# Designed miniproteins, single chains, continued (3): the designs that were tried, part 44

Each design is a single chain, and the fold is of that chain. pLDDT is the mean over its residues in the fold that is shown.

## One batch from the design tools (miniprotein)

Design m9510
Fold by ESMFold2-Fast:
Structure m9510 (fold): chain A 64 residues (1-64)
Amino acid sequence: MREYEVVLGGERARVVLSKEGLTGEGEGPAVDRFIERATEAIKKYGEEAVKLAEEVLEAAERAA
């Protein structure tokens, strides 16, 4: 389980990534959409989707 503080689509979010999915709170629809999509992918594809979400979140933190 890892925690990230990111900006997604111009919206700030604190998200938690685990093998069960992505959870978090954001200020609007871009963050909600990302959480929904990532969680669906993790449920369908497992560890591969978790690694992809981790890479995206790490890149977002580095870009800030």
Scores: mean pLDDT 76

Design m9511
Fold by ESMFold2-Fast:
Structure m9511 (fold): chain A 61 residues (1-61)
Amino acid sequence: MSREERIEAAVKEAGELLLSESLPKSEITRILKEKYGLSEREAERAVNEAEKILKDLGLKV
């Protein structure tokens, strides 16, 4: 899996975790770092991008 593919997968999983789990963003960021081998900045950006997508769809996160 390329770095770009890992980031896209991380955004998708962050969105799923934001919708289904009562996890703080810091914990989601940690999970993405460990699972996808992302830097802290990349994992934080994935969480923020997922949150933006969900808010643009009118979903509460």
Scores: mean pLDDT 78

Design m9512
Fold by ESMFold2-Fast:
Structure m9512 (fold): chain A 85 residues (1-85)
Amino acid sequence: GAEAAREALIEALKEILENTTNEGVREGAKEALEDVEAGAFKTPEEAIAALETLVDSARTAKPEDADLVVAIAEKALAKAKAAAA
């Protein structure tokens, strides 16, 4: 359900913040984490959209960071999509 998708998003955002060297990715992940804490992403679809935005942001940044961050975000996205099904 929504909680499982939200937990996947939170864990991905924390791991990205610990590992990213890209400012754009860091700002995006930080903003998304603040939104989650404020009660955003109440539906699995909203959590999925946030994770998709994270993947897109990583892919438009540094290729080195993109590979690492995309791997983290895509694993969380798979979990969130499974929770929505």
Scores: mean pLDDT 75

Design m9513
Fold by ESMFold2-Fast:
Structure m9513 (fold): chain A 70 residues (1-70)
Amino acid sequence: SQEKEQLLQQVQTLVDQGFAQGPQAVEETIKWIEKLAEENKDIQETLLKIAELVRQLSEKLEQARKAAAA
């Protein structure tokens, strides 16, 4: 539906903004996506997978930043 398309666009926008602002903002975005998944049962599995992938990417980027700073 058009509403779900707008919802997914909002998810993409907030993920992009979170990564631009740093790891704390990414964590807040993940929590928002998890809450959104509770409210949208028809796409809940997909939203939870997105949240997990965003978390994994954020953790790997922080590991890479720490290694580069050493």
Scores: mean pLDDT 82

Design m9514
Fold by ESMFold2-Fast:
Structure m9514 (fold): chain A 79 residues (1-79)
Amino acid sequence: MRVEMVFRVETVERYAGIAISAVGLAIEFGGEVKTEFKDDTLTITLTFELKDEARIREAEAAVRELAERLGAERVEIHR
């Protein structure tokens, strides 16, 4: 499962909050985090090696909740 979330980031505090939250998801679901910052745009890529459909659904729900809470401009989830 690969997740891409895109955020508009204008402050260091917002960057740190998003990055820490993304790392939290990677720790919880056993994933990898990649961050790219360009022109006030932060792209978070999460990769999870999940095999259980219940765990995949939990990860998708957690990703969508985080994206909504932190105001992501775009969320893409690929299984």
Scores: mean pLDDT 86

Design m9515
Fold by ESMFold2-Fast:
Parts: structure tokens; C-alpha cells; sequence
Structure m9515 (fold): chain A 87 residues (1-87)
């Protein structure tokens, strides 16, 4: 869906901004949630918080060398799809 594609876009762009600027996982999650709130003000808070935590967690795992960037992006896509299917 257009909503799914836009959420994935915001997540990946925020992740990439974090990598470029050396941001903390907490800051990446915060920026993602802020951007999602602006783009989708009617998205349930629980869904927004869950997505923000997932993006922050995957970013931290990538920074620690535990997952590749490609694996992080695939996981982001999966989490967004799974949550929107259940909403």
C-alpha cells in the first residue's frame, strides 16, 4: 500500500541519516517517530512506538556489526508489513 511504502521510505531514510551522521539508536528512533507523526497523524500511537523501537533496535544491531545493512532493511520492511496487516 502507499502507506506501507511511505513508512518503509521514512524508516530507511532515517536509518541512512543515522549512519551518515553517527547518530545514536535512540535519536534514530526519535526522528523516525517524529517524521511518522507528521506524515501519518492518525496512525495509532502503539503502532508508531513499536515501529520506532524496531527501527532503533535494527540500527543498533547494524552499528554493532551483528546484522548487515541489507538484513536491517529487509527486517524493517517485514515489521512494517506485519504491523499494518494487523492494524
Amino acid sequence: SAKEEKLIEIAIETFEEGVRNGLTATEVGRRFEERVREAFPDLPEEVRRTLGLAVATLYQLYKEGKISREEAYEAIRKVIRDLLERA
Scores: mean pLDDT 88

Design m9516
Fold by ESMFold2-Fast:
Structure m9516 (fold): chain A 95 residues (1-95)
Amino acid sequence: MEEKIEKLKEIIEELTERNIKKGYFTKEEEQEIEEKYSELVQEILEYEKPFVEKLREANEKEPGKAAEELFAKMPEELKELLELQREAYERILAA
């Protein structure tokens, strides 16, 4: 799983840099990205599903602290991926 997350991180970083330089993607680039992402995202979502389910249950019982604690228990590589995605969007919006 870690290798797949690293591949997705590399793609996100490349897309972010290209977006900043170009302002937007061509239709061909969007299709290539969608195809590459579909495979990796599907596998990562399957891996994330148990955590998302637990977060949903915790939020239904007591919103806030329980969900925060469960998020803290997520695999480090998933937290890094989410942080990278957030940083990437901030960079694109600032450009």
Scores: mean pLDDT 66

Design m9517
Fold by ESMFold2-Fast:
Structure m9517 (fold): chain A 90 residues (1-90)
Amino acid sequence: MEEQLKQQLIQQLEESTERTLAQIQRQGDAAIQAGDGAKLQQIVDMSQKLADLAVKQAQQHPELKDVLLSAAERIRQLAQELMQRYLESQ
């Protein structure tokens, strides 16, 4: 039971992470294409907040630490890549 619950939670977190990354990517791409630095900064700030929440959850749920820390790193990396692309396009 415990192991099955853990695997289900990991799968749900991975699927949620992929959806979140896809949303950030779509919104970031749109902001970059529009030259909207303020909107991109808002997306980056929200992404940082989501990454911080994932780190906090990893501290509260050590059994999910690897998947949560991986999600936080991927979100931060995407936010950095989006900001870099915006700055290079100016």
Scores: mean pLDDT 86

Design m9518
Fold by ESMFold2-Fast:
Order: C-alpha cells, then sequence, then structure tokens
Structure m9518 (fold): chain A 92 residues (1-92)
C-alpha cells in the first residue's frame, strides 16, 4: 500500500509536469502558474522517490515522512495546474 501510494504520487507528479509544460508553451498567460505547477510537481516526484528509497532501506519513519511531503507537494502542484488551466481558458 505505501509503495503503491508513493508510485501513484510520482506518476501524478510526472503527469502534472507534462501538462503544465504544454500549457506554459501554448498559453503565455498561463506560464507563471504552469511554472509553479512544474516546480511543485518536481518536488512531489523527488519526495515520492525518497519515500521509495527509505522503504527499500527499511526506514518506515523516513518513508512515511517523505510520502507526506510528496502528498503536500502534489496538492500544491494540482492547485497551480488548476490556476494555469483557468488562465489558459481565459486567454482562448
Amino acid sequence: ADLGGAIGLIIAGVGIEFLAEQLAEKYPEAKEAAEKAREAAKKAIEAGLAALDAAAAGDAEAATAAYEKAQAALDEAQAALKEAEKRAAEAA
């Protein structure tokens, strides 16, 4: 469950990073919010990978802490992506 959760957060982060990059490239008005989404998504991916590394090392406490950081960063990435989508829609 914990490993599957961390992998899910990494996959979600990669998806947000890709979508935010596309929005920033196509809609200049969305660029600032999209760049914030990409930065937060990168932090979610890095924390998710740290959770996997800690779990592989048998450090349950470190794995849980990294997972919580990944989840918080993904929440920030989703909020920023939503703002980027709103800015892109207003520019269309």
Scores: mean pLDDT 85

Design m9519
Fold by ESMFold2-Fast:
Structure m9519 (fold): chain A 74 residues (1-74)
Amino acid sequence: MITEAVERAALRVLALDPNASVEEVVRAMAEAMRKAGVPEEVVREIADTVLREARTAEEAARLASQLAKEYEES
Protein backbone atom coordinates (compact mmCIF):
# COMPACT_ATOMS: atom_id res chain seq x y z
CA MET A 1 0.00 0.00 0.00
CA ILE A 2 2.76 2.50 0.86
CA THR A 3 4.77 1.43 -2.21
CA GLU A 4 1.63 1.73 -4.38
CA ALA A 5 0.93 5.25 -3.06
CA VAL A 6 4.53 6.31 -3.81
CA GLU A 7 4.32 4.84 -7.34
CA ARG A 8 1.00 6.61 -8.06
CA ALA A 9 2.39 9.94 -6.85
CA ALA A 10 5.47 9.64 -9.10
CA LEU A 11 3.39 8.63 -12.14
CA ARG A 12 1.04 11.60 -11.59
CA VAL A 13 3.93 14.08 -11.50
CA LEU A 14 5.49 12.61 -14.66
CA ALA A 15 2.12 12.50 -16.48
CA LEU A 16 1.45 16.19 -15.72
CA ASP A 17 5.03 17.36 -16.41
CA PRO A 18 7.33 15.10 -18.50
CA ASN A 19 10.20 17.51 -17.64
CA ALA A 20 9.65 17.20 -13.88
CA SER A 21 12.78 17.45 -11.75
CA VAL A 22 14.08 14.89 -9.24
CA GLU A 23 13.06 17.35 -6.50
CA GLU A 24 9.44 17.52 -7.74
CA VAL A 25 9.12 13.72 -7.86
CA VAL A 26 10.69 13.35 -4.40
CA ARG A 27 8.36 16.01 -2.94
CA ALA A 28 5.25 14.24 -4.30
CA MET A 29 6.47 10.82 -3.09
CA ALA A 30 7.33 12.20 0.36
CA GLU A 31 3.78 13.60 0.70
CA ALA A 32 2.34 10.24 -0.35
CA MET A 33 4.46 8.51 2.32
CA ARG A 34 3.36 11.01 4.99
CA LYS A 35 -0.32 10.51 4.10
CA ALA A 36 0.22 6.73 4.32
CA GLY A 37 1.45 7.15 7.92
CA VAL A 38 5.21 6.76 7.43
CA PRO A 39 7.15 8.51 10.24
CA GLU A 40 8.70 11.86 9.28
CA GLU A 41 12.22 10.65 10.14
CA VAL A 42 11.89 7.74 7.67
CA VAL A 43 10.38 10.00 4.97
CA ARG A 44 13.30 12.42 5.39
CA GLU A 45 15.92 9.63 5.17
CA ILE A 46 14.35 8.21 1.99
CA ALA A 47 13.98 11.68 0.43
CA ASP A 48 17.60 12.60 1.26
CA THR A 49 18.88 9.33 -0.25
CA VAL A 50 16.90 9.78 -3.47
CA LEU A 51 17.95 13.44 -3.83
CA ARG A 52 21.63 12.44 -3.49
CA GLU A 53 21.59 9.35 -5.75
CA ALA A 54 18.98 9.96 -8.47
CA ARG A 55 20.00 11.89 -11.60
CA THR A 56 16.62 11.78 -13.38
CA ALA A 57 12.96 11.89 -12.35
CA GLU A 58 12.56 8.27 -13.50
CA GLU A 59 15.52 7.16 -11.35
CA ALA A 60 14.05 9.09 -8.41
CA ALA A 61 10.71 7.29 -8.84
CA ARG A 62 12.38 3.86 -9.07
CA LEU A 63 14.70 4.37 -6.09
CA ALA A 64 12.01 5.87 -3.84
CA SER A 65 9.66 2.98 -4.69
CA GLN A 66 12.38 0.45 -3.81
CA LEU A 67 13.14 2.18 -0.48
CA ALA A 68 9.42 2.46 0.35
CA LYS A 69 8.99 -1.27 -0.37
CA GLU A 70 11.96 -2.07 1.90
CA TYR A 71 10.37 -0.06 4.72
CA GLU A 72 6.93 -1.68 4.15
CA GLU A 73 8.52 -5.18 4.28
CA SER A 74 10.47 -4.44 7.48
Scores: mean pLDDT 81

Design m9520
Fold by ESMFold2-Fast:
Structure m9520 (fold): chain A 65 residues (1-65)
Amino acid sequence: SALEEELARRTAEALGLSEEGIERVVRRVQDGEGVGTAVAEEARKEGLDVSPEEAERLALRQLLA
């Protein structure tokens, strides 16, 4: 959904992922992955130690802002 794509984008940006990483996160969510999993997998590729649960909590903060 558009909301999940926006939450994924904001969460990836907040974690400091590259533009390419942010684009891959959004594509994963468009392909049906959960926001937390998509963000955590791309963060891992860029050397960030973020769990899916941590990424999910960050995404929820974006939703509530």
Scores: mean pLDDT 84

Design m9521
Fold by ESMFold2-Fast:
Order: sequence, then C-alpha cells, then structure tokens
Structure m9521 (fold): chain A 86 residues (1-86)
Amino acid sequence: SLADQALKAIEDLIARVEDLLANIDSLSVDEIKQRMADIQQQVQQIQQLLGQVIREGQLTPELLEAAARLDRLMLELGDRYNKKVA
C-alpha cells in the first residue's frame, strides 16, 4: 500500500540518519554534507508520499510515530552538524 511505502521510506531514512549520527565525529565536513544532501532529498520524497497518504485517507498511528521519530532525529542531526562545523 501507499502507507507501507511511506513507512518503509521513513524507516530506511531513520536508519541512515542514525548511521550518520553514529559516525559524525569521524567523518569530514564534506562527507557529512554529501550524506545530508542525500537525506534532504529523501525527506522531500517522504513529504510527497505522506501528502498522498493523507489525501488517500491511509494515515496510520504507526506512520505518525515513525514521522515523529524521524523529525526528532533530524533536529538532533542539525544540532550535531552545527556543532561539528562551528
């Protein structure tokens, strides 16, 4: 389903963000920028998918929880990146 596609996309992105956070102190600024650019592109794709899920009436509590977790991780990533480049 569209909801299953969105959930998988969010879970895959969460794993990528967690991997970046785990390695952020060991990566160069350029490597972090490249990974963040890829993450940002995937966030845009997920936002489009979530818009479709909402329009189709397929929004689930599981999707909302996954989206909230991704949002928290993205805030943490932004904070960690800013500290790295300061």
Scores: mean pLDDT 89

Design m9522
Fold by ESMFold2-Fast:
Structure m9522 (fold): chain A 78 residues (1-78)
Amino acid sequence: DRIYEQVKVQTLLIAAERGVEAARKEGERAIEELEREGAPEEVIEAVRRGIEEGLRLAERLGAEGARAEAEARIAAAR
């Protein structure tokens, strides 16, 4: 779950700063790079799920809500 949570937070931050479409494109590029490098399927799946959930939350919460959610999750992880 560590990869999933980190990617979800990163997706929320990108969406908050640059918008949901930019976050989606960043996620697509990240998955393509992992596949090209032969990353394990479990890692690719965790990243994919993190991006998907991060995008869903950002769309629901808006830019300010996405930033607050990401900051709260970062604080909770420490």
Scores: mean pLDDT 83

Design m9523
Fold by ESMFold2-Fast:
Structure m9523 (fold): chain A 78 residues (1-78)
Amino acid sequence: MENIRNVLKSLPKEEIDKLDKDGSGEISADDLVRYVERKLGIPLTPEEREAARKYLTSKEGQEELKKITGKDVKVVED
């Protein structure tokens, strides 16, 4: 959890724009999980992926992204 939070806090606005490929303001939870894995350089276990997805789609995770990016973005499940 702490590693995921640290990656999200280090996320620049430019990276969010890349994840929101169609400009809809919605980002796939799976795309965010893959981004976190790339930033950590280590693949997540199935349990860690589930926990990450649950966090990123939670109100807390979405507020964290909003705070970091300064944009109203929503994480959605695929």
Scores: mean pLDDT 71

Design m9524
Fold by ESMFold2-Fast:
Structure m9524 (fold): chain A 78 residues (1-78)
Amino acid sequence: MPNVVLPPAPPSTDPVASEEEAIARAKSMVPTVVGGTSEITGVEVERIGDKVRVTVTVDLTWGDGTVDRLEVVVTVPL
């Protein structure tokens, strides 16, 4: 079967009320692997003036047991 990744929900460009909301938005951008798993292995948060940068590290495990790493980086205004 072809390896299929389901797209995440479209990211909102609206300002976030909190750092926690910025983290939730970044996590919503993690794709789902059909026949495998997506596991968040790291979350890094940095405040840059009036903005928050969130880096989410994800381990994608495919149906054949192969593991690939993906980083999702989101910068949103507070």
Scores: mean pLDDT 72

Design m9525
Fold by ESMFold2-Fast:
Structure m9525 (fold): chain A 73 residues (1-73)
Amino acid sequence: ASPAALNLADVAQALGKNLRLTVTTESGEVKTYDLYASDRAGAIAAAEAALAWVKEAEAKGEKATVLSEWLDA
């Protein structure tokens, strides 16, 4: 796993809060990834998927924006 994905999952677990990542590309595609504080392995996988989507957009010459939102427990 990337250091960024590990850090996001670890922060969610440390805060005991779920984290939502919404990735929007310049083409208008939107994908949402939820990191659950109770599932570290799933949170790492979700963060990796979000980061992979950002990198795929950047590889195509598109900007991708990531909105991070803390969800109520």
Scores: mean pLDDT 82

Design m9526
Fold by ESMFold2-Fast:
Structure m9526 (fold): chain A 65 residues (1-65)
Amino acid sequence: MVSLEEIKEYYVNYQGYKEEAAYVNYELLKDTGRVMTLSKPPSDPNAKLVSLTAEELKERIEEFK
């Protein structure tokens, strides 16, 4: 399972959202096995809202390291 720390790193540091977005998505992941995020960074005009599994989110986080 993706940790709260990894979700905070993704949503706050890579996506530029507030910590509240990380907490909401961490609870969503625990309840549904999925999170809501953008397909690309928010600065990209082609960014679209997508739903990711825990595995897909973990792969996405590794891409930003």
Scores: mean pLDDT 76

Design m9527
Fold by ESMFold2-Fast:
Structure m9527 (fold): chain A 97 residues (1-97)
Amino acid sequence: MLEERIRKLQEELSKIYGLPLEEVEADTKTLIARYGPEEALRILEYIVEKYPLVKKADELVEKYKETKDEELKKEAEKLKEEILSPFRPLIAETRAA
């Protein structure tokens, strides 16, 4: 069940980010080695869930390049922090080792 869920998320990530499945599999192995398979699954689920925010941030960056509107840049930076904020405790724990 766990391995099947990870595989399905790898396929979704490959499609939504346009990355080769081999690269997603390699990145997943790194996550499993670092955090374990259950936490790796949670991270992958989170990345898939947050893809609409990632896409919105990318769209804001492209509009900023066109308009030079500093508010668009600030909004993109806020979205990036929102995407990263749930990982802050996990990152702190892994670096304390």
Scores: mean pLDDT 72

Design m9528
Fold by ESMFold2-Fast:
Structure m9528 (fold): chain A 95 residues (1-95)
Amino acid sequence: SSREELIKKYREKAETKEGVEKYRALFNLAIEEGDLEKAEEYAKKLTKALKEAGVDMDPELALEYYLEAARKGAKEKNVLAEVAEEIRLIGEMID
């Protein structure tokens, strides 16, 4: 299914990419698995990677956003597309 293809892409990015793309993939995988502890760890690493990439954002507010998305996603399994879209928009700011 399209969801299985998306999960496969996240696994491949987690293994082959670095920085923002890697931690975004790990964060989304942790949400899919319902592992809130891993999601929180990867949200912190993702926020740090975004700041290091030069994204103009408040890292504390960004972290709170990702942590809320992780809690919602673990319960509902429906926030992954919303999180992906938000990160895509942030990525466009550094291009």
Scores: mean pLDDT 69

Design m9529
Fold by ESMFold2-Fast:
Structure m9529 (fold): chain A 85 residues (1-85)
Amino acid sequence: MRPVGTIEFKDRESLEVAEEEARKLKAQGVLESIEVDWERNRLTFVATKDLDEARRALAQIVAAVENAGGEVERVSIEIVEEKLP
């Protein structure tokens, strides 16, 4: 199972702050992957460890955006099942 977080923003500036924070988390090994959809103002990430790590990462990214004066429109976390080998 892979924990996937998705955050949607009202503006591009909020997405840029979120991308910077997510890249820092990826460099720290907290996130396995990051995908940015600039047309939909959406950031999707996969946490390396578990759902609790994904929740902490999402909270940290949201806090970074809000501290920068940005606004988050929607958040979601889901567990994606990978086919067992």
Scores: mean pLDDT 81

Design m9530
Fold by ESMFold2-Fast:
Structure m9530 (fold): chain A 95 residues (1-95)
Amino acid sequence: SSAERRREELLERIYKSTADIVYYGTLIQNRHGSEEIRKKLNEAKEELKRALEELRRLAREQGIDPSVVEKEVKKTIEKGKEEGKKRVEKFGLES
């Protein structure tokens, strides 16, 4: 359904923005930060915030139990963090 496709899109946005936060945040901590990287980190933080808000709103409209939504969010954030760490390692830094 369109709602299921939208939920999958929002989970993908949560995953990708979480990976970007870990990646750009680690670059800044390891003195590879620039004004552009700082901007990308802030954009990723806002994207994560908005995707989370929209996912929770969509789930509420669909009558999905909040505990189910928060479990999916936690799992997706954990996967995003792992992806961000892999990107850091590929760049030659330890996360």
Scores: mean pLDDT 87

Design m9531
Fold by ESMFold2-Fast:
Structure m9531 (fold): chain A 70 residues (1-70)
Amino acid sequence: MTPEVTEDDIREIKRRVPSVAHLSDGTLAQALYLLLSGASDRETAEAVGISPSNASAIRRALEEVLRERE
């Protein structure tokens, strides 16, 4: 099942992770989709053309955002 990623989720992650704020919303949405689907930081980074450290930072921000929604 594909989780829904909203524009508000994208904006919040860019706010929490300034190093990825320069990414397009489409690139960040793809990274979020891959991470939610169980992809590793390295796999996500390679697929969307970002660094593994940026993928790791996005994962941490995503986990915090999802925890706040529960």
Scores: mean pLDDT 78

Design m9532
Fold by ESMFold2-Fast:
Formats: sequence, structure tokens, C-alpha cells
Structure m9532 (fold): chain A 97 residues (1-97)
Amino acid sequence: GAMAERYEKAAEESEKLADQSTDPVRAEAYRKHAESDRLFAEAYRLIDEGNLAEAYKKLSEAYRKTAEGHRLLGRDEQADYFEKLSEEYEKKAEEIA
């Protein structure tokens, strides 16, 4: 679906920004964002296929990678927020599995 395609494109853009970055911490943060965007794309594809339990597991993984990226940039409040979202989707996956 459209959401999966948008996240795939976002992942490609994040990888390009990582490759162009002269700051190794910023480069690693962009790579974490690219990993999360690929996981979001996979999650939305699973939603389109009706596999909601696996989709929620992938959303949990995606939010965890997003949190890691923010943590690397010193954005601790944003990292904490996305870690809580990761835990929420992990719980949702267990409740419907």
C-alpha cells in the first residue's frame, strides 16, 4: 500500500543522508532511522495483508530502532517516548496472537 511505499522511500533517503554525513554519530542515527523505516514498510505491508499480529511485532521493532536513533542524538525524551510505543505494540501483538 501507499504507506509501505512511503517508508521504503524514507529509508532510502535516510541511507543517503547517512552516507553524506561527516559526523559518525549522526550517520549512525540516520542508519537507525533507515532500519526503522524499513520495519515500518514491512509492518504496513503486513497490515494490508491482514496479518495484524506480525504487523504489531514489526511496529514494536521499528519504534525501538527510532528510539535508538534519537538516543544517539541526545534526544532522550523522544527516545523514551518511542521506547514506550515499542512496548505498547509488543503488548498489542501478544494480546491478538
Scores: mean pLDDT 89

Design m9533
Fold by ESMFold2-Fast:
Structure m9533 (fold): chain A 68 residues (1-68)
Amino acid sequence: PAFEVPGAKPEQIKEAKAKVMAQMLEQEGLTVEEMDEATLEEIAERYGVDVETVREWLAAYKEVQARK
C-alpha cells in the first residue's frame, strides 16, 4: 500500500506508480538501465519499502515509457 489512490482508475494508479519511479530516478540520478537487483534493494532500504514495491514502480514506469 505504498502508493494507492482511492477511487482512481487502474490506468491512473499505473501512471501514479510510474511518476513515483520517475521522481526516484531523478533524486538518485539514475536511469532505467541502472536499476538492477542490487540498486532496487538499495532504494527499497533507503525509502523503507519492500523491493517488490520498487519493482512494481519500475514495471509501471517501463510500461508508460514504452508507449509511442
Scores: mean pLDDT 74

Design m9534
Fold by ESMFold2-Fast:
Structure m9534 (fold): chain A 56 residues (1-56)
Amino acid sequence: ELEKKIKELEEQVKKGKPEVYELRKDTNTKEEIDEVIKKAVEDAKKLLKEEYEKKK
C-alpha cells in the first residue's frame, strides 16, 4: 500500500514535468522548479514512511 502510493506519486510528478516546464518556460529557473518537484516527492515519501513506521 505505502510503496504503491509512493510509486504512483513519483509517476505523477514525472508525467506532470512537461506541464511544469510549459507553465514556467519563461522562467530562467526551470531547474529550480524541477528541484522543487523532486524535493516534494522525497518529502512525501519520507512522511509516508514515518507515518507507516509510527503506526507500528
Scores: mean pLDDT 61

Design m9535
Fold by ESMFold2-Fast:
Structure m9535 (fold): chain A 72 residues (1-72)
Amino acid sequence: SAQEQALLARVEALRDQLLKAKTVEEVDKIIEEMEALAEEARRTFSRDAQIRVESMLGLAIMYKTVFKKEAA
């Protein structure tokens, strides 16, 4: 649907921001926004949107783990 396309477009925009992030604080902010979108996708009962948003959230969480390892 058009609403799902808009939600997925927002997820892609956050992914692009994640790839440009240079600090843990920037990554945390992006993860927080992705978590909000994941909760929204679950409430819509849209399986396709839910899978795509949760996949992107998983990538963001992994990215944060890599940032922390580089700082250690």
Scores: mean pLDDT 74

Design m9536
Fold by ESMFold2-Fast:
Structure m9536 (fold): chain A 62 residues (1-62)
Amino acid sequence: SFVDALLARLADRLPAGEARALAERAVEDARVILGAFGIEATPERLLPLAETLAELELRSRA
C-alpha cells in the first residue's frame, strides 16, 4: 500500500505509531490534493507528493 511505502521511509525518523499516523495522513492529504485537480493517484504522482507533505510536517515540528 502507499501507506506502507511511505512508512518504510519514516520508520527511522519517528517512534512506533507516530510514523504510521503521519504516513496515513500524508497519503490521505495527497489523495485529496490530486483529486481536487483531477489528477490520477498513481504511485509516481501520489508517493512523491505524500513524502513532501510528510517532510513539511516534520520540519514544522523541529
Scores: mean pLDDT 82

Design m9537
Fold by ESMFold2-Fast:
Structure m9537 (fold): chain A 66 residues (1-66)
Amino acid sequence: MEEAEKAIEEIEKEALERLSQVTSIETAVNVAAEVYKTMKELLEKGESLEEAIKKGKELVDKALAE
């Protein structure tokens, strides 16, 4: 459980850093928080860590493409 939490926190940090380079800090924080929440909800529903991370990365890529 702690290992999964640490993994999704690292994805959130990476998302925040990447998004803050291309958008406002406010937008970057909001998108990073949504990515974290989505991964957390998937883990709580019994999805694998790999599927949660995959979904998180897809959301980051979509946000960066805007």
Scores: mean pLDDT 79

Design m9538
Fold by ESMFold2-Fast:
Structure m9538 (fold): chain A 94 residues (1-94)
Amino acid sequence: MSPEEQAMVDELIAVAREAIAAGASFDEIRARVLATGRRLARERGLSPEQFRRALETAFLELAADPSVTLSDQEQLAFAWALGEEVEALRAEQA
């Protein structure tokens, strides 16, 4: 993973953990993570493929954390939403 991708992953995980510690709902956590990712991808000029890798890596790290309880439905909803964010970036660069 590139240093830029890893820096994004680290920031996304930090945002998610701060939201979880604050008692945010799953919908709020997802919204904050995706909003941060959306901003960083444009700010840092990431390709859709770099953005996808960073989002997928952050999601997998959060899903693997035993302190984070995500239902199968919540995991699927998050996976769907990150796919939509990647396609939005691709459309903007078309």
Scores: mean pLDDT 81

Design m9539
Fold by ESMFold2-Fast:
Structure m9539 (fold): chain A 73 residues (1-73)
Amino acid sequence: NEAENIRLQAESYTAIAKEYEKVGKEGDAEAAEMFAQYYRRAANGYESLGETDKAAELRKRAEEAQKLMEELK
């Protein structure tokens, strides 16, 4: 099932993003870049499933990650 695979992949990307977020918030710019990327990937997955609210939430988290990355430079 394509939709099920997309959902599982988006959940996996979200979990990976949360782990990098912990390290990024401790001042690791590379980790901040990584959780921005994984939140965007997760958001794209949820958008493909029509879960626009979930996708918007994850995109906001990716934007927060980009701001953090800019501050750490």
Scores: mean pLDDT 82

Design m9540
Fold by ESMFold2-Fast:
Structure m9540 (fold): chain A 79 residues (1-79)
Amino acid sequence: SDLERDINRALGLMAIGVFRADPRLSPELQRAVSRAIRALEERGDIERMTELVRTVDEYVDKGDHDGAIRAARRVEEEV
């Protein structure tokens, strides 16, 4: 529905905004995550979007930014 699409868009934009505001994240990581979130948003795959956000956060918390970038790129490629 249009409402579900609008909710998915809002969730994607909020997630992108949080990552964009984090000064620890490189521009490359921010771009990779933004692309993956947008791809999942277009599919309406909220569950996988939530899993991606959690996975990226876990990698960043461990200082593994390359792992975070690879995870985001894999999601974009699989969509």
Scores: mean pLDDT 78

Design m9541
Fold by ESMFold2-Fast:
Structure m9541 (fold): chain A 82 residues (1-82)
Amino acid sequence: MEALMEDLRERAEALMEPEQQEEFLAEAERLLALLADPEAAIEFVRRLAAEAGEPIPADEEIRASLAAVRATVAARDAALRA
């Protein structure tokens, strides 16, 4: 996670204005923290679906999707550290 945040910071510095960098990195950190808390992430997804008027996915489907995203994030973090 930390190596991924460092990579994102470097890319933001190259591509964005300083005020946009801070906002982007704060958003990225919030989303990554949400992935670390599956229960909070499930509630967040359920709330978004309800607000959008979309069918709320089954808890198991949300957990499976979050596990896949977490695995992808962990793999990228590990690759950036190598």
Scores: mean pLDDT 72

Design m9542
Fold by ESMFold2-Fast:
Structure m9542 (fold): chain A 104 residues (1-104)
Amino acid sequence: MAAEKAYETARKIAEKDKENEEVAKEAVLKGILEGIDVLIEEGKVTPLIEEVKKIVEKGLEEKKYEEAGEEVVKKVREAVEKGEEAGYLLREILLAAIEGAAEG
């Protein structure tokens, strides 16, 4: 499942430096990216999923982890409030990545 991949990816990255807040923020974004890649491989591609992927990729490239994370949370919340299926899928990935990073 995409959420399981997000959790495991974030946990493994955060484990490398458990007390570093920046590493935890990076771990969340990398977890989200791996989860999204699973959704894409499963054919679950939507404009929202592509937009969130671009936000995460840019945040990782520019090392603006907090800004990218906040933008992802906002996009996911808005999609869930509208009842979009992609919003619920992205929320599961986001929560799994956050939990993985926290347990690393």
Scores: mean pLDDT 83

Design m9543
Fold by ESMFold2-Fast:
Structure m9543 (fold): chain A 57 residues (1-57)
Amino acid sequence: SQREQLARLQQEMRERGLEDVVFDLTGTPDRGIETVEAPDDPEVRRLAQRIKEVSSG
């Protein structure tokens, strides 16, 4: 389910020590995920893109 996928992606971010990453979970497709202190990391961008795709449904 969408909720389970979001929970798994958020857990993956925590396991990487990215608990300060802010997620826009409002479900609006024009709102993204805003990193608070995370660097411009390709893996972070991949996870942000996945969360955005799941939350937009």
Scores: mean pLDDT 57

Design m9544
Fold by ESMFold2-Fast:
Structure m9544 (fold): chain A 100 residues (1-100)
Amino acid sequence: MSEFEKLLEEALKLLEEAIEAIRKGDVETALKKVEEVGRILREMEKKFGDDEKAKKIIELLTKAEKLLLGAAVAQQEGREDVAAEYVERAERILKEVKEE
């Protein structure tokens, strides 16, 4: 597995774990997982940001990260409907990344 593939796999796993935490109402775990994704995405951008194909994947994952951060905040504020909409949008992005 390439270094990019390892980072991508780790980011996808953490995003999926964040989604599960949001669905369970575990906002603290969700925020921690989103923060870890942010660190991985910064590393990916630094190492692979000049690669056009990698940049597109990083942009999609960054959108998913922002949506899940929004979902966690909405869940914390008791806006479960808004949180669910953000999660659904993030899941569609993750499918797009995995679909290849």
Scores: mean pLDDT 86

Design m9545
Fold by ESMFold2-Fast:
Structure m9545 (fold): chain A 98 residues (1-98)
Amino acid sequence: MMEELAELGAKAEMGLLAKAALEGKLTEEKLEHMLKMLEEQKEIAEKLGDEAVVKEYEKLIDFVEKLRNGELSEEELKEIVKEGEEAAAKLKEIAAKL
């Protein structure tokens, strides 16, 4: 349950970032700031012993690095947007049942 929520949250965030990249809204400075924040959040999760959350931060860090290096195609970014929108919808559905 908690592991699934962490994974869905990461996918939703990746979708938002992919959409921003496609719209030309991500600068190198914004990507560098995001990497620093994600590294700090990962360190906190490691200290708390939350291995599932640590893995999702590692995925987000790798994704942001690929965005910064221009390693993702437009088609790959569009796919990530779709996956992120589906993850966000699933999170909303789970929240509605709580």
Scores: mean pLDDT 81

